# Designed miniproteins, single chains, continued (3), part 3

Each design is a single chain, and the fold is of that chain. pLDDT is the mean over its residues in the fold that is shown.

## One batch from the design tools (miniprotein)

Design m8071
Fold by ESMFold2-Fast:
Structure m8071 (fold): chain A 77 residues (1-77)
Amino acid sequence: MAIELIEEALKAVKEAGVSEEVLEKAEELKRQAIQAVELGHLDGAANGLRRLAELVEAAGGPEEVVRKIREIAEKIE
């Protein structure tokens, strides 16, 4: 389900060892993506995950985590 995939993306971000500030922003993007799914806006949820991937990439997070988040965005769209 799309919500389970969004939760998997956030778990990968938490395990990536990013800063608390980046993690708080990531959790907000997760909440927005889940709300978009609940409203039937799967494209909005996918865009939220792409923003999450950009946030992790800008913070110097692992390329594997960035790629995983983008793959999840494509699956729910």
Scores: mean pLDDT 83

Design m8072
Fold by ESMFold2-Fast:
Structure m8072 (fold): chain A 70 residues (1-70)
Amino acid sequence: SELEALAKAIEEAVRRAEEGDEAAVEEARTYGIQLSRLLGFPDTAAFLATADRETTIRVGRAMVEFVRQL
Protein backbone atom coordinates (compact mmCIF):
# COMPACT_ATOMS: atom_id res chain seq x y z
CA SER A 1 0.00 0.00 0.00
CA GLU A 2 1.06 3.64 -0.34
CA LEU A 3 1.06 4.00 3.46
CA GLU A 4 3.40 1.01 3.87
CA ALA A 5 5.69 2.28 1.07
CA LEU A 6 5.94 5.73 2.69
CA ALA A 7 6.55 4.20 6.14
CA LYS A 8 9.39 2.09 4.69
CA ALA A 9 10.86 5.17 2.97
CA ILE A 10 10.69 7.15 6.24
CA GLU A 11 12.32 4.26 8.16
CA GLU A 12 15.23 4.12 5.68
CA ALA A 13 15.60 7.94 5.60
CA VAL A 14 15.64 8.11 9.43
CA ARG A 15 18.28 5.34 9.54
CA ARG A 16 20.52 7.25 7.07
CA ALA A 17 19.93 10.56 8.90
CA GLU A 18 21.10 8.97 12.18
CA GLU A 19 24.26 7.85 10.31
CA GLY A 20 24.95 11.52 9.41
CA ASP A 21 23.32 11.83 5.98
CA GLU A 22 21.97 15.41 5.98
CA ALA A 23 19.99 14.84 2.75
CA ALA A 24 18.14 11.98 4.49
CA VAL A 25 16.67 14.47 7.01
CA GLU A 26 14.92 16.29 4.12
CA GLU A 27 13.76 12.93 2.70
CA ALA A 28 12.30 11.92 6.08
CA ARG A 29 10.55 15.31 6.35
CA THR A 30 9.16 15.07 2.79
CA TYR A 31 7.86 11.50 3.20
CA GLY A 32 6.56 12.32 6.69
CA ILE A 33 4.57 15.28 5.31
CA GLN A 34 3.13 13.05 2.54
CA LEU A 35 2.19 10.31 5.01
CA SER A 36 0.63 12.84 7.44
CA ARG A 37 -1.57 14.20 4.64
CA LEU A 38 -2.65 10.69 3.55
CA LEU A 39 -3.55 9.85 7.17
CA GLY A 40 -5.58 13.09 7.50
CA PHE A 41 -3.21 14.83 9.96
CA PRO A 42 -2.62 18.28 8.38
CA ASP A 43 -1.32 19.72 11.70
CA THR A 44 1.43 17.06 11.76
CA ALA A 45 2.31 17.87 8.12
CA ALA A 46 2.59 21.60 8.96
CA PHE A 47 4.67 20.83 12.07
CA LEU A 48 7.12 18.64 10.11
CA ALA A 49 7.66 21.41 7.51
CA THR A 50 9.44 23.50 10.20
CA ALA A 51 10.86 20.68 12.38
CA ASP A 52 14.58 20.43 13.19
CA ARG A 53 16.69 17.31 12.54
CA GLU A 54 16.14 15.67 15.94
CA THR A 55 12.38 16.31 15.91
CA THR A 56 12.08 15.06 12.29
CA ILE A 57 13.87 11.80 13.21
CA ARG A 58 11.73 11.31 16.35
CA VAL A 59 8.43 12.03 14.56
CA GLY A 60 9.49 9.85 11.61
CA ARG A 61 10.10 6.89 13.95
CA ALA A 62 6.70 7.47 15.62
CA MET A 63 4.93 7.57 12.24
CA VAL A 64 6.53 4.27 11.15
CA GLU A 65 5.36 2.65 14.41
CA PHE A 66 1.85 4.09 13.93
CA VAL A 67 1.52 2.66 10.39
CA ARG A 68 2.70 -0.78 11.62
CA GLN A 69 -0.23 -0.78 14.08
CA LEU A 70 -2.87 -0.10 11.36
Scores: mean pLDDT 86

Design m8073
Fold by ESMFold2-Fast:
Parts: C-alpha cells; sequence; structure tokens
Structure m8073 (fold): chain A 120 residues (1-120)
C-alpha cells in the first residue's frame, strides 16, 4: 500500500499546482490499488480527493457529488470515525451551496453539525 500512498501524495501536489489532468491520473491509479487490496478507507479517501479536484477545477459539480456520496457509503459501511463522515457532509453542503441548492446544503450542514456536537 506504500505505492498507493505515494500516488496520493504526488496527486495532491499536482492538484495544488493546478495540474488537474495529472492529479486525476494518479488518483485513479491509487484508487485501483486500494480496490485490489480491499482498503476501503483508502478508496474513500481517494474518492474525496477526486471530488474536491472536480469542484476546484470547475469541471463537474454533479460528478463531485457522486464521488462524495460513494465515499460516504464506504465510510458508513466500514464504521469509519464519525469525524470522517462529518467531513464528507460538510463537503456535500459546500458543493450544494455552490449549485444554489440551499435546502440540500442546509440538510447536509445539519448532519455534519449533529455528528460534531456528539464527538467534539
Amino acid sequence: MEEAKKLIEEANKYLDSGEFDKAVELYQKALELFKKNNDKIGEAEVLRNLARLYYKAGVGLDEAIKLFEEALKIYEEVNAPPELIADVYRDLAEIYKMKGDTEKAEEYQKKADELRSKYL
């Protein structure tokens, strides 16, 4: 799994420098390695990074939402720490706000706040 972790680190550097196509390629390669190794937490983390890349690049808000929803499903299935689930809810709230869907943005923000109030 060291290879997958290194790919994520390199992809994050390309994301930060605005080289989105290179970041996507490296994230997708890391995702395949985590899937092959049944590392569900690693899969969800890559999906979150890809989703963040899509809205940062302005490419596809709907694609970003789908990736966040996939990451959320994985985190829930593996009983991930509630802080990770709350982070995804905050990410979903932000992207729905960007889409102008204030009702869904408020719904996800409430879900995030409920988890934070329980565990912070």
Scores: mean pLDDT 83

Design m8074
Fold by ESMFold2-Fast:
Structure m8074 (fold): chain A 93 residues (1-93)
Amino acid sequence: MKQDLLTQAELALEIIKTIEEHPDDKELIKKKVKEVLEEELELREKKQPSSEEDIEEARKKIEPIAEEVASKEGQEEMLKAKPEVEKKLAELK
């Protein structure tokens, strides 16, 4: 598998760990999600530069995604995804 998939799986696991350690701290979870999504956007742009419109649209989606992940439903979904993320990390070496 690709190095970018490994990085994405590692970043997803960091969000999951933050939820496990601080489930009541929605602000901290939102901050971590924003950091992860900004890092993913940076990595994507290094490989394939996008139009300014695409970058702006992606950034506008970061805030609502962070809010969603920090919600009770989002936290539960992320925690349920943990075994699959760990499997992907093992597959990618």
Scores: mean pLDDT 73

Design m8075
Fold by ESMFold2-Fast:
Structure m8075 (fold): chain A 103 residues (1-103)
Amino acid sequence: SAEAERLLAEVEEAARRAIEAIERGDYEGAKEAIERAVEAVKRLARLYGDQTGDVAAAIGRILRAIGLEIDALLALERGDYEAAKRAIREIVELAREIAEELA
């Protein structure tokens, strides 16, 4: 759907900004971008629940998005920038998976 494509684009753009911020040493900018990416994934998961009626799957994806946010933010606090980037990439992969199921 056009809405799913827009939300996916929002996740991909926020994730790109997060990675670029990490590479510049702008860790506050990275945190804000990670939070924006996760909020877009949560909206995409809610759209999935609305379109399919599978509320349990939608909730599971929201919880996974929250877990990935926690992983990324904790990695960033520890200075494990490679782990933070991996978690950010997994946020994008989760969004792509949901968007493809809404096609």
Scores: mean pLDDT 90

Design m8076
Fold by ESMFold2-Fast:
Structure m8076 (fold): chain A 77 residues (1-77)
Amino acid sequence: EEKKQAVLYLEGALIAVLNRDLETARRLADKAISLISDPETQEKVRELVDKALEAARNGDIEKAVSYLKEAIEIVES
């Protein structure tokens, strides 16, 4: 159940990135990360989220979306 909620928050963060709303993207991604109980998975997702938000800040929305999709895939695994 927490896994499904984490995925929904990461999908929300991806939509926020597409809308150039980095504050909302960060909030939603942080909520997703907090729902991940496995520490190794949590750290991998945190790294990907940080890379995604950095890419988005640099105007590379395509790269940011790619990192968030990778984070979603890891959570779903």
Scores: mean pLDDT 87

Design m8077
Fold by ESMFold2-Fast:
Structure m8077 (fold): chain A 75 residues (1-75)
Amino acid sequence: MDEKLAKEIREKAEKILKEKNLSQEEMYEFVLKEIESRAELSEEEKKLLEEAKNDEELLKKGVLSLIAYKLLEEK
C-alpha cells in the first residue's frame, strides 16, 4: 500500500464513519457482525470483543479498519 492509496482509503473510511454517526453500541454491533460473517470466533476473541464494547476508541478504530479493508477488497 502506497501513501496516496493509504490516505485515500483512510479519508473515505473516516467519511463513511462520520456519515453513519454510529453510537458505541452500533459500532460494537458493526464489528461483531463483520467478524462473525468472516470467521468463527474463539472464546478468547469473544471475550476481547466484549471488553472492546466499553472502549469507544478501540471500537472506532475497529470500525475504521473494517471499512478500510472493505474498500481495499472492492478495488
Scores: mean pLDDT 72

Design m8078
Fold by ESMFold2-Fast:
Structure m8078 (fold): chain A 90 residues (1-90)
Amino acid sequence: SLEEALRLIKAWLLIEREKRKPPSEKELEDALKKAGITKKEYEEVSGLSEDEILDRIASLAGERWAEMVRALLAGDLARAQALAREMGLE
């Protein structure tokens, strides 16, 4: 589902944020709760490769969502924004 794909994307963004500045256990817990993600979901995503995460996003929300996330990871903000607009995201 789209909601499940959004949870995956949010978990991945939290993992990337942690690589820059490791949060305290409390900060991570609060961030997960705010994003609506369980600790189990976060840990599962942290064990996946980039390709595995993208394949799961494609399966849950379609290939265009996976393309948008790939563009974001590559730093191609213009392509990510164009794909988001095509999907009705703002």
Scores: mean pLDDT 75

Design m8079
Fold by ESMFold2-Fast:
Formats: structure tokens, C-alpha cells, sequence
Structure m8079 (fold): chain A 106 residues (1-106)
């Protein structure tokens, strides 16, 4: 059994869990709370994108760029009152964010 295969399976499970937790949190949040959380997640993702680019980690940078786009779409949906759409987009953004974080680990 490959250690790399086991680590990949664990990381894949953690990414799936991050998406699930994010979606559940969004469904339970008030619209105002969700909007504030999304703004914070966008800023955090932008800082990690900057770090990924400084480290030359192109794969992590691409994942954080995708995460930012999904968070921004979720923010727009939340502002328009589309809470179910915002929750699903947040779930996808959290999964991309978690994948990016895994690639930044040395």
C-alpha cells in the first residue's frame, strides 16, 4: 500500500467534509451573517492566493482563484436572497479552498 495513496484518500475525505460543513453552516446562518462570513472567506482566500503565487505553487494558486470566484458568486446569490444557491456555491468554494490548503503543506 502506497503512503501517497493513503494520504490522498484522507485529503479527499477532508475536502468533502469541508464542503459539507460549509453548506450546513450557510443553511443555518442568517443572510446577514452569511454575507459577512463570505466577505471574510474571500479576503482569506486572496491572502492564500498571494502566498501560493509567491511560493510558485501554480496548482494551489488556481484552486484559490476558483475558490474566490465561487465565494464571490455565493456572496451575490446571498445578497439577492438566493440562500440555497449561496449554500451550494459556498460548499464548492470550501472544497476548492481545502484542496488549495493541502497543496500548500510542505
Amino acid sequence: VSKADLEKDINDAMVTMAGTVGRLGAKRASPEQLIEDLKKNIERSKELLKRAKELGNKEAAELFEESIELYERALKAAKEGNMDEAAELLSEAEEKYAEGLNLLKE
Scores: mean pLDDT 77

Design m8080
Fold by ESMFold2-Fast:
Structure m8080 (fold): chain A 60 residues (1-60)
Amino acid sequence: GDPRAEHLALQTLTQIAGLDEALARRLVAEHDYDVEALAAAVGRLFKEHNFDVAAVNALP
């Protein structure tokens, strides 16, 4: 991936989607910094938790 696009993805996850920084960093790393795969995974997490950001942030 592009480091600038990865940084922008982290900012979007934390500032726009409201995810905890630690969770956002883990999600980025788990998907090998693939922004498209990351976006799909984040979308699934939100759908599974009824778009409850606090519930998503409570994940281990």
Scores: mean pLDDT 71

Design m8081
Fold by ESMFold2-Fast:
Structure m8081 (fold): chain A 59 residues (1-59)
Amino acid sequence: MEAVLAKLKAARAAGDKELADRILRLETELGILRIQRAVGADIDVDGREAALRAELAAL
């Protein structure tokens, strides 16, 4: 989480709005998936979380 926040801050400082928006979008989707897992949503939360984390790590 700290590494992602550091990337987001660096992107904003560099004026890279597209990168900052992508990082924020992926983090927001991960947050929603964490809530869905907590409430017992009947979806592939683990698979979706793994895919989003991989996309975020590739940035």
Scores: mean pLDDT 76

Design m8082
Fold by ESMFold2-Fast:
Structure m8082 (fold): chain A 63 residues (1-63)
Amino acid sequence: GPKVTITATEDVPAAGPGSLALRKGEVVEGIIVEEVNETTILLRVLSTGEEKYVPKTLVKIEE
């Protein structure tokens, strides 16, 4: 999938061990593994190598 920069536009809560938690303004680089649905992606975080679910509504995604 595409390499992207994710910027949290709102606080992203920890919805479970498989989800990415971010504070508003935090930036994460990753690869989109899967677009799960219209509002959720599965992201491979480059710094950790972990795959995490990210809500599209709470973040800005830039390629």
Scores: mean pLDDT 85

Design m8083
Fold by ESMFold2-Fast:
Structure m8083 (fold): chain A 73 residues (1-73)
Amino acid sequence: SLEEAMEKYQAEIDDGIAALKEAVDKTVEFNKEAREKGLSKEEIQKFIDEAVKNKMTISELWKKRKEEEEALK
């Protein structure tokens, strides 16, 4: 029915919005943590560029960096 098709379409839109909000929240958290560590805007941009080059998410590369820094303590 039209109602069932509309409900499915709305669910797909809502799911997409939720995924986008999660991605935004993760990006905000990364930027906050990076700035708290004293990284400059240029260093943050280089980090983002490195993630893209390595086909990693920013969160994956940030986790790897934190693990490497922890190993040096």
Scores: mean pLDDT 75

Design m8084
Fold by ESMFold2-Fast:
Structure m8084 (fold): chain A 55 residues (1-55)
Amino acid sequence: KEALRAELEAAIRHLEENRDEYVDSLVENVGFSRELAEKVVDMLIDVERDLLSRL
């Protein structure tokens, strides 16, 4: 349980620190609009934070 908490904390930190890179990757490589790419990345962070709050 603590290992999962640590992994989620690290994943959230990595996404927050590299948010612009993930957004740019979705726009350039997948073809998402920037608005959609930003929402997708923000939703992933929110889901991971919700999971962390349940541990």
Scores: mean pLDDT 80

Design m8085
Fold by ESMFold2-Fast:
Structure m8085 (fold): chain A 86 residues (1-86)
Amino acid sequence: SARTEALEVLEKAAKESKSPLARDQLLFMRDVLLSQLTQPLSVQIEALRNSIDAGLAAADAAGDEESARYIREVGEKVLKILEEAQ
């Protein structure tokens, strides 16, 4: 399912991340998506968008532009998977 694919993308990206900040934020996004699995897909997408924004804010606060870029790229890929499943 698209939900399973989205979760696998987040887990793989977190595992392959060289940044502890990016890893922790991607795992947080995974946990947010897992917490919303019983909700409609539109609610899952909104929750994921909010978690991406939180991850980007954390990277910006740390001055970590590389982690911010990686979080954005992975987050956009996962959002696209879920949006195409609507």
Scores: mean pLDDT 86

Design m8086
Fold by ESMFold2-Fast:
Structure m8086 (fold): chain A 118 residues (1-118)
Amino acid sequence: SLADLVAALEALRAWALGRFEEIVELVAQGAPREELLARIFELLGELVAREGEILAAHADAPPELLELVREAFGTLATALVEIGRLIAERDITPEELQEIVDRTAARLEALLAELRAL
């Protein structure tokens, strides 16, 4: 149902924000570059698995709802790739990471608001 899809994306948002908080803490603690990159790749793998599960559970949903789901996962994947690139090229600051997190959270909130309006 639409309510089940809203609940799934709300759970995705909560999960993602918790994982971003962990990365911010690791950066603030001066974790090695290889540890940060390993965590980013692990999260990208978990994200792909979660997208597959939600899309499979809602395969009969209207295309416009599935597009919002794909946009939510795309938003998260883009943020993780951006963070990973910055870590690989140079040291990322906690402030720079928080800006990416805040932009990503705002986009997810906008997508959830759009879904709830349907």
Scores: mean pLDDT 87

Design m8087
Fold by ESMFold2-Fast:
Structure m8087 (fold): chain A 100 residues (1-100)
Amino acid sequence: MGTITVVGTKDSVTIEASGGGRAGRLARQMAFLIVSKYKEAKITELTETRAVVSGLSAKQAKEAALDVAKWARDNDKLTLKVEIKEEGDTVTVTIELEEL
């Protein structure tokens, strides 16, 4: 079972994957979705389990995290559960992936 955690805060969105290669591939896809939507966004870190998108405003970082949550919810065959937690200037999204 895989989990993806997305944290949008300040000027960045950090996406971390655990539980195998599928979670890592989806995390990277999420990073590319953010960069495609926000002109000044850049992927500053990209590994098998972690992606960081920088160059966002604080508002864009929160909106990007929420957009990823919506994308995950719209893909119900891929995602078992999506949780959103907003605390001050930080949006944390936890995505639990379906088992194949």
Scores: mean pLDDT 81

Design m8088
Fold by ESMFold2-Fast:
Parts: C-alpha cells; sequence; structure tokens
Structure m8088 (fold): chain A 66 residues (1-66)
C-alpha cells in the first residue's frame, strides 16, 4: 500500500486502518481508551513510516474541516 493510499484510507476508514494495524502488528499497537480512531490511525501510519510529514499534515487538516 502506498503512503498516499494510507493517508486517504485514514480519512475515509480510520477504524478499519486501526484494526488492520492491530492484525498485522498486535504488539506495536497500544491504544488508549477514548482516543479518536482517526488520530490513532494517523499516529500509527506515521510511526511505521507509511505516512510522510506532508501527508500527516494534510490528513490532519482534512479532519479539522469535518
Amino acid sequence: MTDEEIAREILENPEAVVERFKELYPERVVLGDGVDPRRQAIALARHLGLLTDEQYERVLAELEKE
């Protein structure tokens, strides 16, 4: 999956992205209760190097528009 695809999927299906990461990397996904799943997906994608700084900022800006 490309970094652009990850950024887009975080915006459209943040919960699905988080669940997919839990499936692939269960020991690396430690999420707190009550945290927005979109923020969790964005943080995970950036931490894994799948999202660039520019894409991270773009996704956050789109979430703020909601």
Scores: mean pLDDT 63

Design m8089
Fold by ESMFold2-Fast:
Parts: C-alpha cells; structure tokens; sequence
Structure m8089 (fold): chain A 94 residues (1-94)
C-alpha cells in the first residue's frame, strides 16, 4: 500500500535554455512499510499533468525511480529534457 505523509513546495526551477519555469514539490510517502521521498517537477504555467518525478531514499540522494506524468503530449526528447530538469533540481536542492 501507498500513503502520502507530507507534501512541501520547495520552490521553482527554471530551464536556462527556454526560460520555462517548473514548480518543485517534495512528497514524503510510505510504500509497503518503507518511507520514501520524491521530487515532483510540474510546469508553472502549463497543465497540472505536465511533470516528471524522481523517487529517492530519505537522507540520501540515491535515486530508485524516475517517471514522467501521464497525459504529457511531449515527444521523447521533450520528455527526456523534463526528466533531466528534475534530476538537476534534485542535485541543486540537496
């Protein structure tokens, strides 16, 4: 089972090439008795479904999962660029 324990908006990250801004949210959740964290990166001025997330272990930056949100209409390159922004946000915030 999965249970969301907390959600915290950490701020906004910007793509330095396009100028597009993304909201960064830290979600702490419990899955099958294990506490995990994820960063969700979603467009500030876009649909709420446009986003990527990176799941990692608490107290570290060990990445255990990556995803792009359902309903995104980006091509593979745009999806990879969004995921790379999420990876960069993880490195810069921790």
Amino acid sequence: SVEILSEEELGVVRNPVTGEEYRVTLVTFEKDGERLEKLEVTRVDGPPSDGASITFRPGSREVIGESVGLGLWFDEKEQQELLELARKALEELF
Scores: mean pLDDT 71

Design m8090
Fold by ESMFold2-Fast:
Structure m8090 (fold): chain A 96 residues (1-96)
Amino acid sequence: SSLVERARELARRAIEAARQGNYDEAIRLLEEMVKLVLEALKKGDNETAIKIAEIAIEAGEEVIRIMREQGASKDKLLELEVLLGITGILLGVARL
């Protein structure tokens, strides 16, 4: 799926942005992955939605780990944890 390939590239870029201390870009890229989950769900492609959501959660957890190690603010960490929570809800919806 081209959407899954896009999600993998967004995940790689989000992790790289986090490593560079560019937290706003990392969060923006993870938000783009959530949009891909919603696009797949709207098309009824639940298998693709599940795959993208799982990639987004794994990448987001790695971004949180990097941000914590770098001493990122609690506000930035909370923003990302909320985004992962939303992604988890969408993953649950795709599994129905």
Scores: mean pLDDT 90

Design m8091
Fold by ESMFold2-Fast:
Formats: sequence, structure tokens, C-alpha cells
Structure m8091 (fold): chain A 94 residues (1-94)
Amino acid sequence: HMERVLEEQERLRKELSEAFDKAEEIVATFPDDVDEMIEKYKEVLLSLGYPEEEIERRVKLWKAFLEKHPKVSPEDIKDIILVDLAFRLFAQSG
């Protein structure tokens, strides 16, 4: 009973850790220019099978957010992309 719960928790922890490692690997290839970063993220989401219409809506919301918050750094944007991508990869694995 207890062993099965611990095994499941360890599996989920490993899968989440692997998703973050993969997201870091992908995001490390991204340029520091915000517009180029967004374009590369679109390509990654398309490669993962997300619909083009959903990706375009997300990009539009991100651009609107950045226009309202011009003080957000490229590093902050990379961090947001990394977390979003990690959870998407985790969802596909589990």
C-alpha cells in the first residue's frame, strides 16, 4: 500500500524533473531578442502538436502583455517560456 504510493510519487518527481531539464535544453537555444524568442517558441509548440490557431492566440496575448509591461527583461520572458514548456512536456509524458 505505502510502497506503491512512494513509487508513484518518485515516478512523477522524475518525470517532472526530466520535463524541466528538457525545457531548459530547448530554451537555452533561444535567442535573447524577444521577437525571435517568441517565433522559436511557436516552432517548438507546433513540433509538439499544438494547433496553429491556439499558438497564434497565445502569442497575441503575450505581445499585448509585453506592450503593457515594457520593463520585462528577455531573461524574465525565457523563464516564463521555460516553466510553460516544462509543464506542457510533463503533461504529454503523464
Scores: mean pLDDT 79

Design m8092
Fold by ESMFold2-Fast:
Structure m8092 (fold): chain A 96 residues (1-96)
Amino acid sequence: SPEDLERELSRLLVQLEAALNAGDSATAVELARQAVSLGRQLLEEYLKQKDYFRALLVSQVLVSGLLAGARKDPSLQPQLDEAVALNKETMERIKK
């Protein structure tokens, strides 16, 4: 369910913060990749349901989490760039 996927995304972002605080860049990058992949899946589900508010919130949470992460560890920049692109795509799809 989308609710289960949202809980999983929240868990991944908490694990990402822990990895960053431990200085574990390799684990942080892998968790960031998983968060982007899961975020994309959640966005598609909410957009299919026409739940535009939830879709926008998910994309914004993903960008915020990865922006904070990339500020601590520049190795996360590619995942931040992907999250920003997903946020732009989500906003464009909602405006149609």
Scores: mean pLDDT 88

Design m8093
Fold by ESMFold2-Fast:
Structure m8093 (fold): chain A 94 residues (1-94)
Amino acid sequence: SVQERIDLLREIAREEINRFLGVDDDAGLGDLTPEQAAVAQEVEQFVLRAEGLLERNPDWSLEEVLEKILSEAKDPEVQEILRRILERVRERLS
C-alpha cells in the first residue's frame, strides 16, 4: 500500500539522517556543523517531497520516486544520503 511505502521511507530516511549526523568522523560523537544541519534539512525536504509524490501517484514504486528525487538533488552529500536510502529500500524489497 501507499502507507506501507511511506512508513518504510520514513524509517530508513530517519536512520540514514541520524547516521550522517551522529558520526562526524570515525571517532563518533561530533558536534553538528551548520553545514551538516543544512544537509540534513535538505534531505528531510526531499523525503517529504517523495511522500507527496507517493500520495499523488499511488501506482509509482518507492524506488521510482527515490530515483526521481535523487536526480533533482545537486548537493553531493545530499545525493549520497538519498542514494543510501534508495539502496536500503532496494535491499528491503528484494
Scores: mean pLDDT 80

Design m8094
Fold by ESMFold2-Fast:
Structure m8094 (fold): chain A 64 residues (1-64)
Amino acid sequence: SIQDMIAQNEKAIALIDKEIEELKKQLAAETDPEKKIQLETLIGFLEFVKGSTQYIIDRLKQKL
């Protein structure tokens, strides 16, 4: 159902948020410039995925 799809996507966002927080902690402790760029890139990618997932949720909610 649409409600089940919303619930699954909201769970996915919660997992992505946890991953972003863990990577941000690693970034704060990192001193190597190359590794900082890699961590920032990964965080940016996950934030993009989160935004795309939120867009799907918003579209599904409009159909309820």
Scores: mean pLDDT 89

Design m8095
Fold by ESMFold2-Fast:
Structure m8095 (fold): chain A 92 residues (1-92)
Amino acid sequence: SARAEELLAKAEELYAEAKKLAEEAEEAEAKGDEKKAAELYKKAAELMGEAHILKAEALKLAGKLSEEEAEEIIAKVKEELEKALKLMEEKQ
């Protein structure tokens, strides 16, 4: 459970950082800096994905998710992140 608490705390830190970067990206986009906005959105998406993975691992260790449920969530997060990053690259 100590490891689960550590992973959950790290996930919360990454969620907060991702939110801040997404807000900075929206501000850059509003100012017409599309390149900076794209870079910040990409970083926010990467951190959000990492946070979701750590949260799934934490919930598995805490007995709140089965091994199968955690693996399914992690696989889906990785797929959604890959898709989001490809769409961001295409919007250059």
Scores: mean pLDDT 85

Design m8096
Fold by ESMFold2-Fast:
Structure m8096 (fold): chain A 85 residues (1-85)
Amino acid sequence: DERLKEAKKLLEKAEELEPKVKVTTPLSEEYLKKADYYENQHGAIVLAALYRYASVKLSAEPSKELEEKLTKEIEEREKELGTGS
């Protein structure tokens, strides 16, 4: 339930940006592919939502700084969502 709430919040953020997304970058396309991959694994719904949000955000406002920030945030979240008993 908590994971579903987090994923929903990220997807809502992505949806807010979608009407403004006309341009994509190579990295935003890579993020979208990762979002699809993680979405299919079910256990990675938060990562799927995060990658989709990052793709849309970067497409709307492409910048080197945002690219670095999003990549770091994703990497940190992947470590947090890693294996833990």
Scores: mean pLDDT 71

Design m8097
Fold by ESMFold2-Fast:
Structure m8097 (fold): chain A 84 residues (1-84)
Amino acid sequence: SHDAVMNFTKLQFRGFAIMVELDLLIKTNAPSAQIDAAIAEAERIIKELSDMGKKYPDLKDQIDKFIKKMKDHLAKAKDQIAAQ
């Protein structure tokens, strides 16, 4: 539905915002507690997206693609943190 598309769009904005925040926290060598909080928020958004994909099958492929993008970004971020 149109409402489901709008809710997905809002979750995508939240996802982009937290990925940008995480990148900035890593770049500025922020305290581990702040980095961990950003990772936890990204994981919460992934959970909300996963639940939305189950509720709205017509959006599932688009949602799964965005979940993959977020998971790939988090994996790279975790690798960067481990390498520091």
Scores: mean pLDDT 89

Design m8098
Fold by ESMFold2-Fast:
Structure m8098 (fold): chain A 68 residues (1-68)
Amino acid sequence: SKLDELLKALEEKFKKEREKLVERYSEYFNVPKEVVEEALDKALEDIPKLGREALSDGYLVQLILERK
């Protein structure tokens, strides 16, 4: 359906933005890309518990620094 095509396009756009974010944070904090990817995965898992706060810059930075 047209809705499924739009969802697919949004998922692919999110994946590209995620890759850019991982590269930027990896360079900025001087941590392996895997550390940033783990932090982002944890943030996504915590959406049901924390809502919008799970995707805040503060929470993402905290998760990265805990793994640094």
Scores: mean pLDDT 76

Design m8099
Fold by ESMFold2-Fast:
Structure m8099 (fold): chain A 94 residues (1-94)
Amino acid sequence: SREEAVRYSAGNIAVVGASASVMIAERNLKEAEELIKAGTDEKEAQRKIDLALQNADAALEAARLAKELGLKEEGEEMEERAREVKERTKKVRE
């Protein structure tokens, strides 16, 4: 518990990173879905899917770090949102 305050600060930084990555992932997935529905720019839609997956993976890594550093509830919320992006990405490609 001597380093508890330092651990808490590091955990909060990890949560901020996870949140930013999740928001970027969710936005890119939404934009990809809109392009696919419009039937227009398949190459751009694929790039947005790739960005969504990259940011979802980054969010999962940051969320795991946040949980390890004691922010379990916020980390679990970010993990769930990132996994939802990955699952929706699979459905969009099928």
Scores: mean pLDDT 87

Design m8100
Fold by ESMFold2-Fast:
Structure m8100 (fold): chain A 66 residues (1-66)
Amino acid sequence: SDELLKRAQEDVDLSEQGAENTYESLTKKSGKLGEEMGKNLKSMIQGGSDVVLEQAKKKAQELLSS
């Protein structure tokens, strides 16, 4: 049982290290994705593609203000 307990602790340590690496990768990736999404939003506004979304948002806000 002591051997099993020791193995379980080792497995937990490995899992925690894996989680830390995953979080670092996600944080780094999110920063890059944030920048790309910003560029995409600007492109959509310039293309007029976001007009429908902006109109829906404005209408919702006006209904909320009424």
Scores: mean pLDDT 58

Design m8101
Fold by ESMFold2-Fast:
Structure m8101 (fold): chain A 92 residues (1-92)
Amino acid sequence: AAAEAAARAAELAALRAALTPAMRADAIASLNRMKASIPAFIEKLKATNKPEEVEKILKKWAEAFREAARILRELGLPEAAEILQEIADMLE
């Protein structure tokens, strides 16, 4: 409903306003650690799965990270969104 959409928009605006520089820095550090782990993750998938299953898994994860990047841009976190976009690009 329109009221539910308005309530969600207000919640996201409040979350954006509540994010301190320290919270943003911690999020960026966590995302960079995740990005650094992606090559090892891909190698493990290749070692334990058939090529077609690896491609399917990586495509699904890339789509999920691109969607997360879109949401983070809407939240006013373009730096975090860029790291998620870079992770998605590494998975394709």
Scores: mean pLDDT 78

Design m8102
Fold by ESMFold2-Fast:
Structure m8102 (fold): chain A 76 residues (1-76)
Amino acid sequence: MKKPKVVVLILTETGEVKEEDLKEAEKVLKAGMEHGGGDEGEIELYTGLSPKEVTEKADKLRKEEGDYAVVMEGTG
């Protein structure tokens, strides 16, 4: 049986991703892979999105993706 993929998303409205947010995402990804039973993991960056687009992407990923996903909001 294929294990679920762990995806950590950083969403920000400003187009900038802080190094602190990247380090936290790596920590969450590692914990999710070790304890969530995922064989694959990645960090995806979504920058320059409007508040509406951020909300829509986060909601869609939580409801439509069959894989394990963690959403983090970047501080911008």
Scores: mean pLDDT 62

Design m8103
Fold by ESMFold2-Fast:
Order: sequence, then structure tokens, then C-alpha cells
Structure m8103 (fold): chain A 65 residues (1-65)
Amino acid sequence: GKEALEKAIENAKKQAEGVAEGAKLYSGEKEATIEVEQVDENTVKTTVTAGDLVVESTAPVSNMG
């Protein structure tokens, strides 16, 4: 449901903050950008960019199957 998607997006953002800190340390950049988007009904995609470093990950929303 919509609530499960909203929680998945919030959890993805929290995990992405840790990835962003790691990406800044690895790349030597002071800033990182975090983008979280729903790519299908059961999947959230997170993109973290720090300079030339781009980290993409996907997370399931909720599989009720």
C-alpha cells in the first residue's frame, strides 16, 4: 500500500545518508547528492553522486506475494 512505499522511501533515504558519507570519504568530495525514486510498484531506486563517483542501489518496497 501507499504507507509501505512511503516507509520504504524514508528507509532508503536514511541508508543513502550512510552511503553518501562513505562516497564523500572515498572520492574526497565535500558534497554528495542523494536521489530516491520509485521505479516500479515494488522497487525503490537510490542514486548517490559524489564528484565522479555514482552509486546506485535498489530496495524492495513490500512483497505481499
Scores: mean pLDDT 77

Design m8104
Fold by ESMFold2-Fast:
Structure m8104 (fold): chain A 100 residues (1-100)
Amino acid sequence: SVAEAVAAALRPVLDKATKELLETDESFLPIVTARRFWLEDPESSAVGLQQLTDIINKKADDLYSKPSKEDQEKGEKLKKVADALQEVTDALRAALEQAA
């Protein structure tokens, strides 16, 4: 399907984003099962990626609320990872809508 082809094409982008996520905050390791998400089912992958993106954005917002420059810089890095994951999620959802 178009959705499966798009998911396969997006895998390297996700692999890079998840690596950058773990290098920024290793506490995300138990949540990072992203490689299972679209190898199994593109629809479930889109839902799982959105949930992960939302969790990362919440963590970034919490860090931005802190007075520490180090926390704010970590939040900025997490926000960039979340933005990359959102682009992947949006592309996958668009492909699923075209396949329907």
Scores: mean pLDDT 76

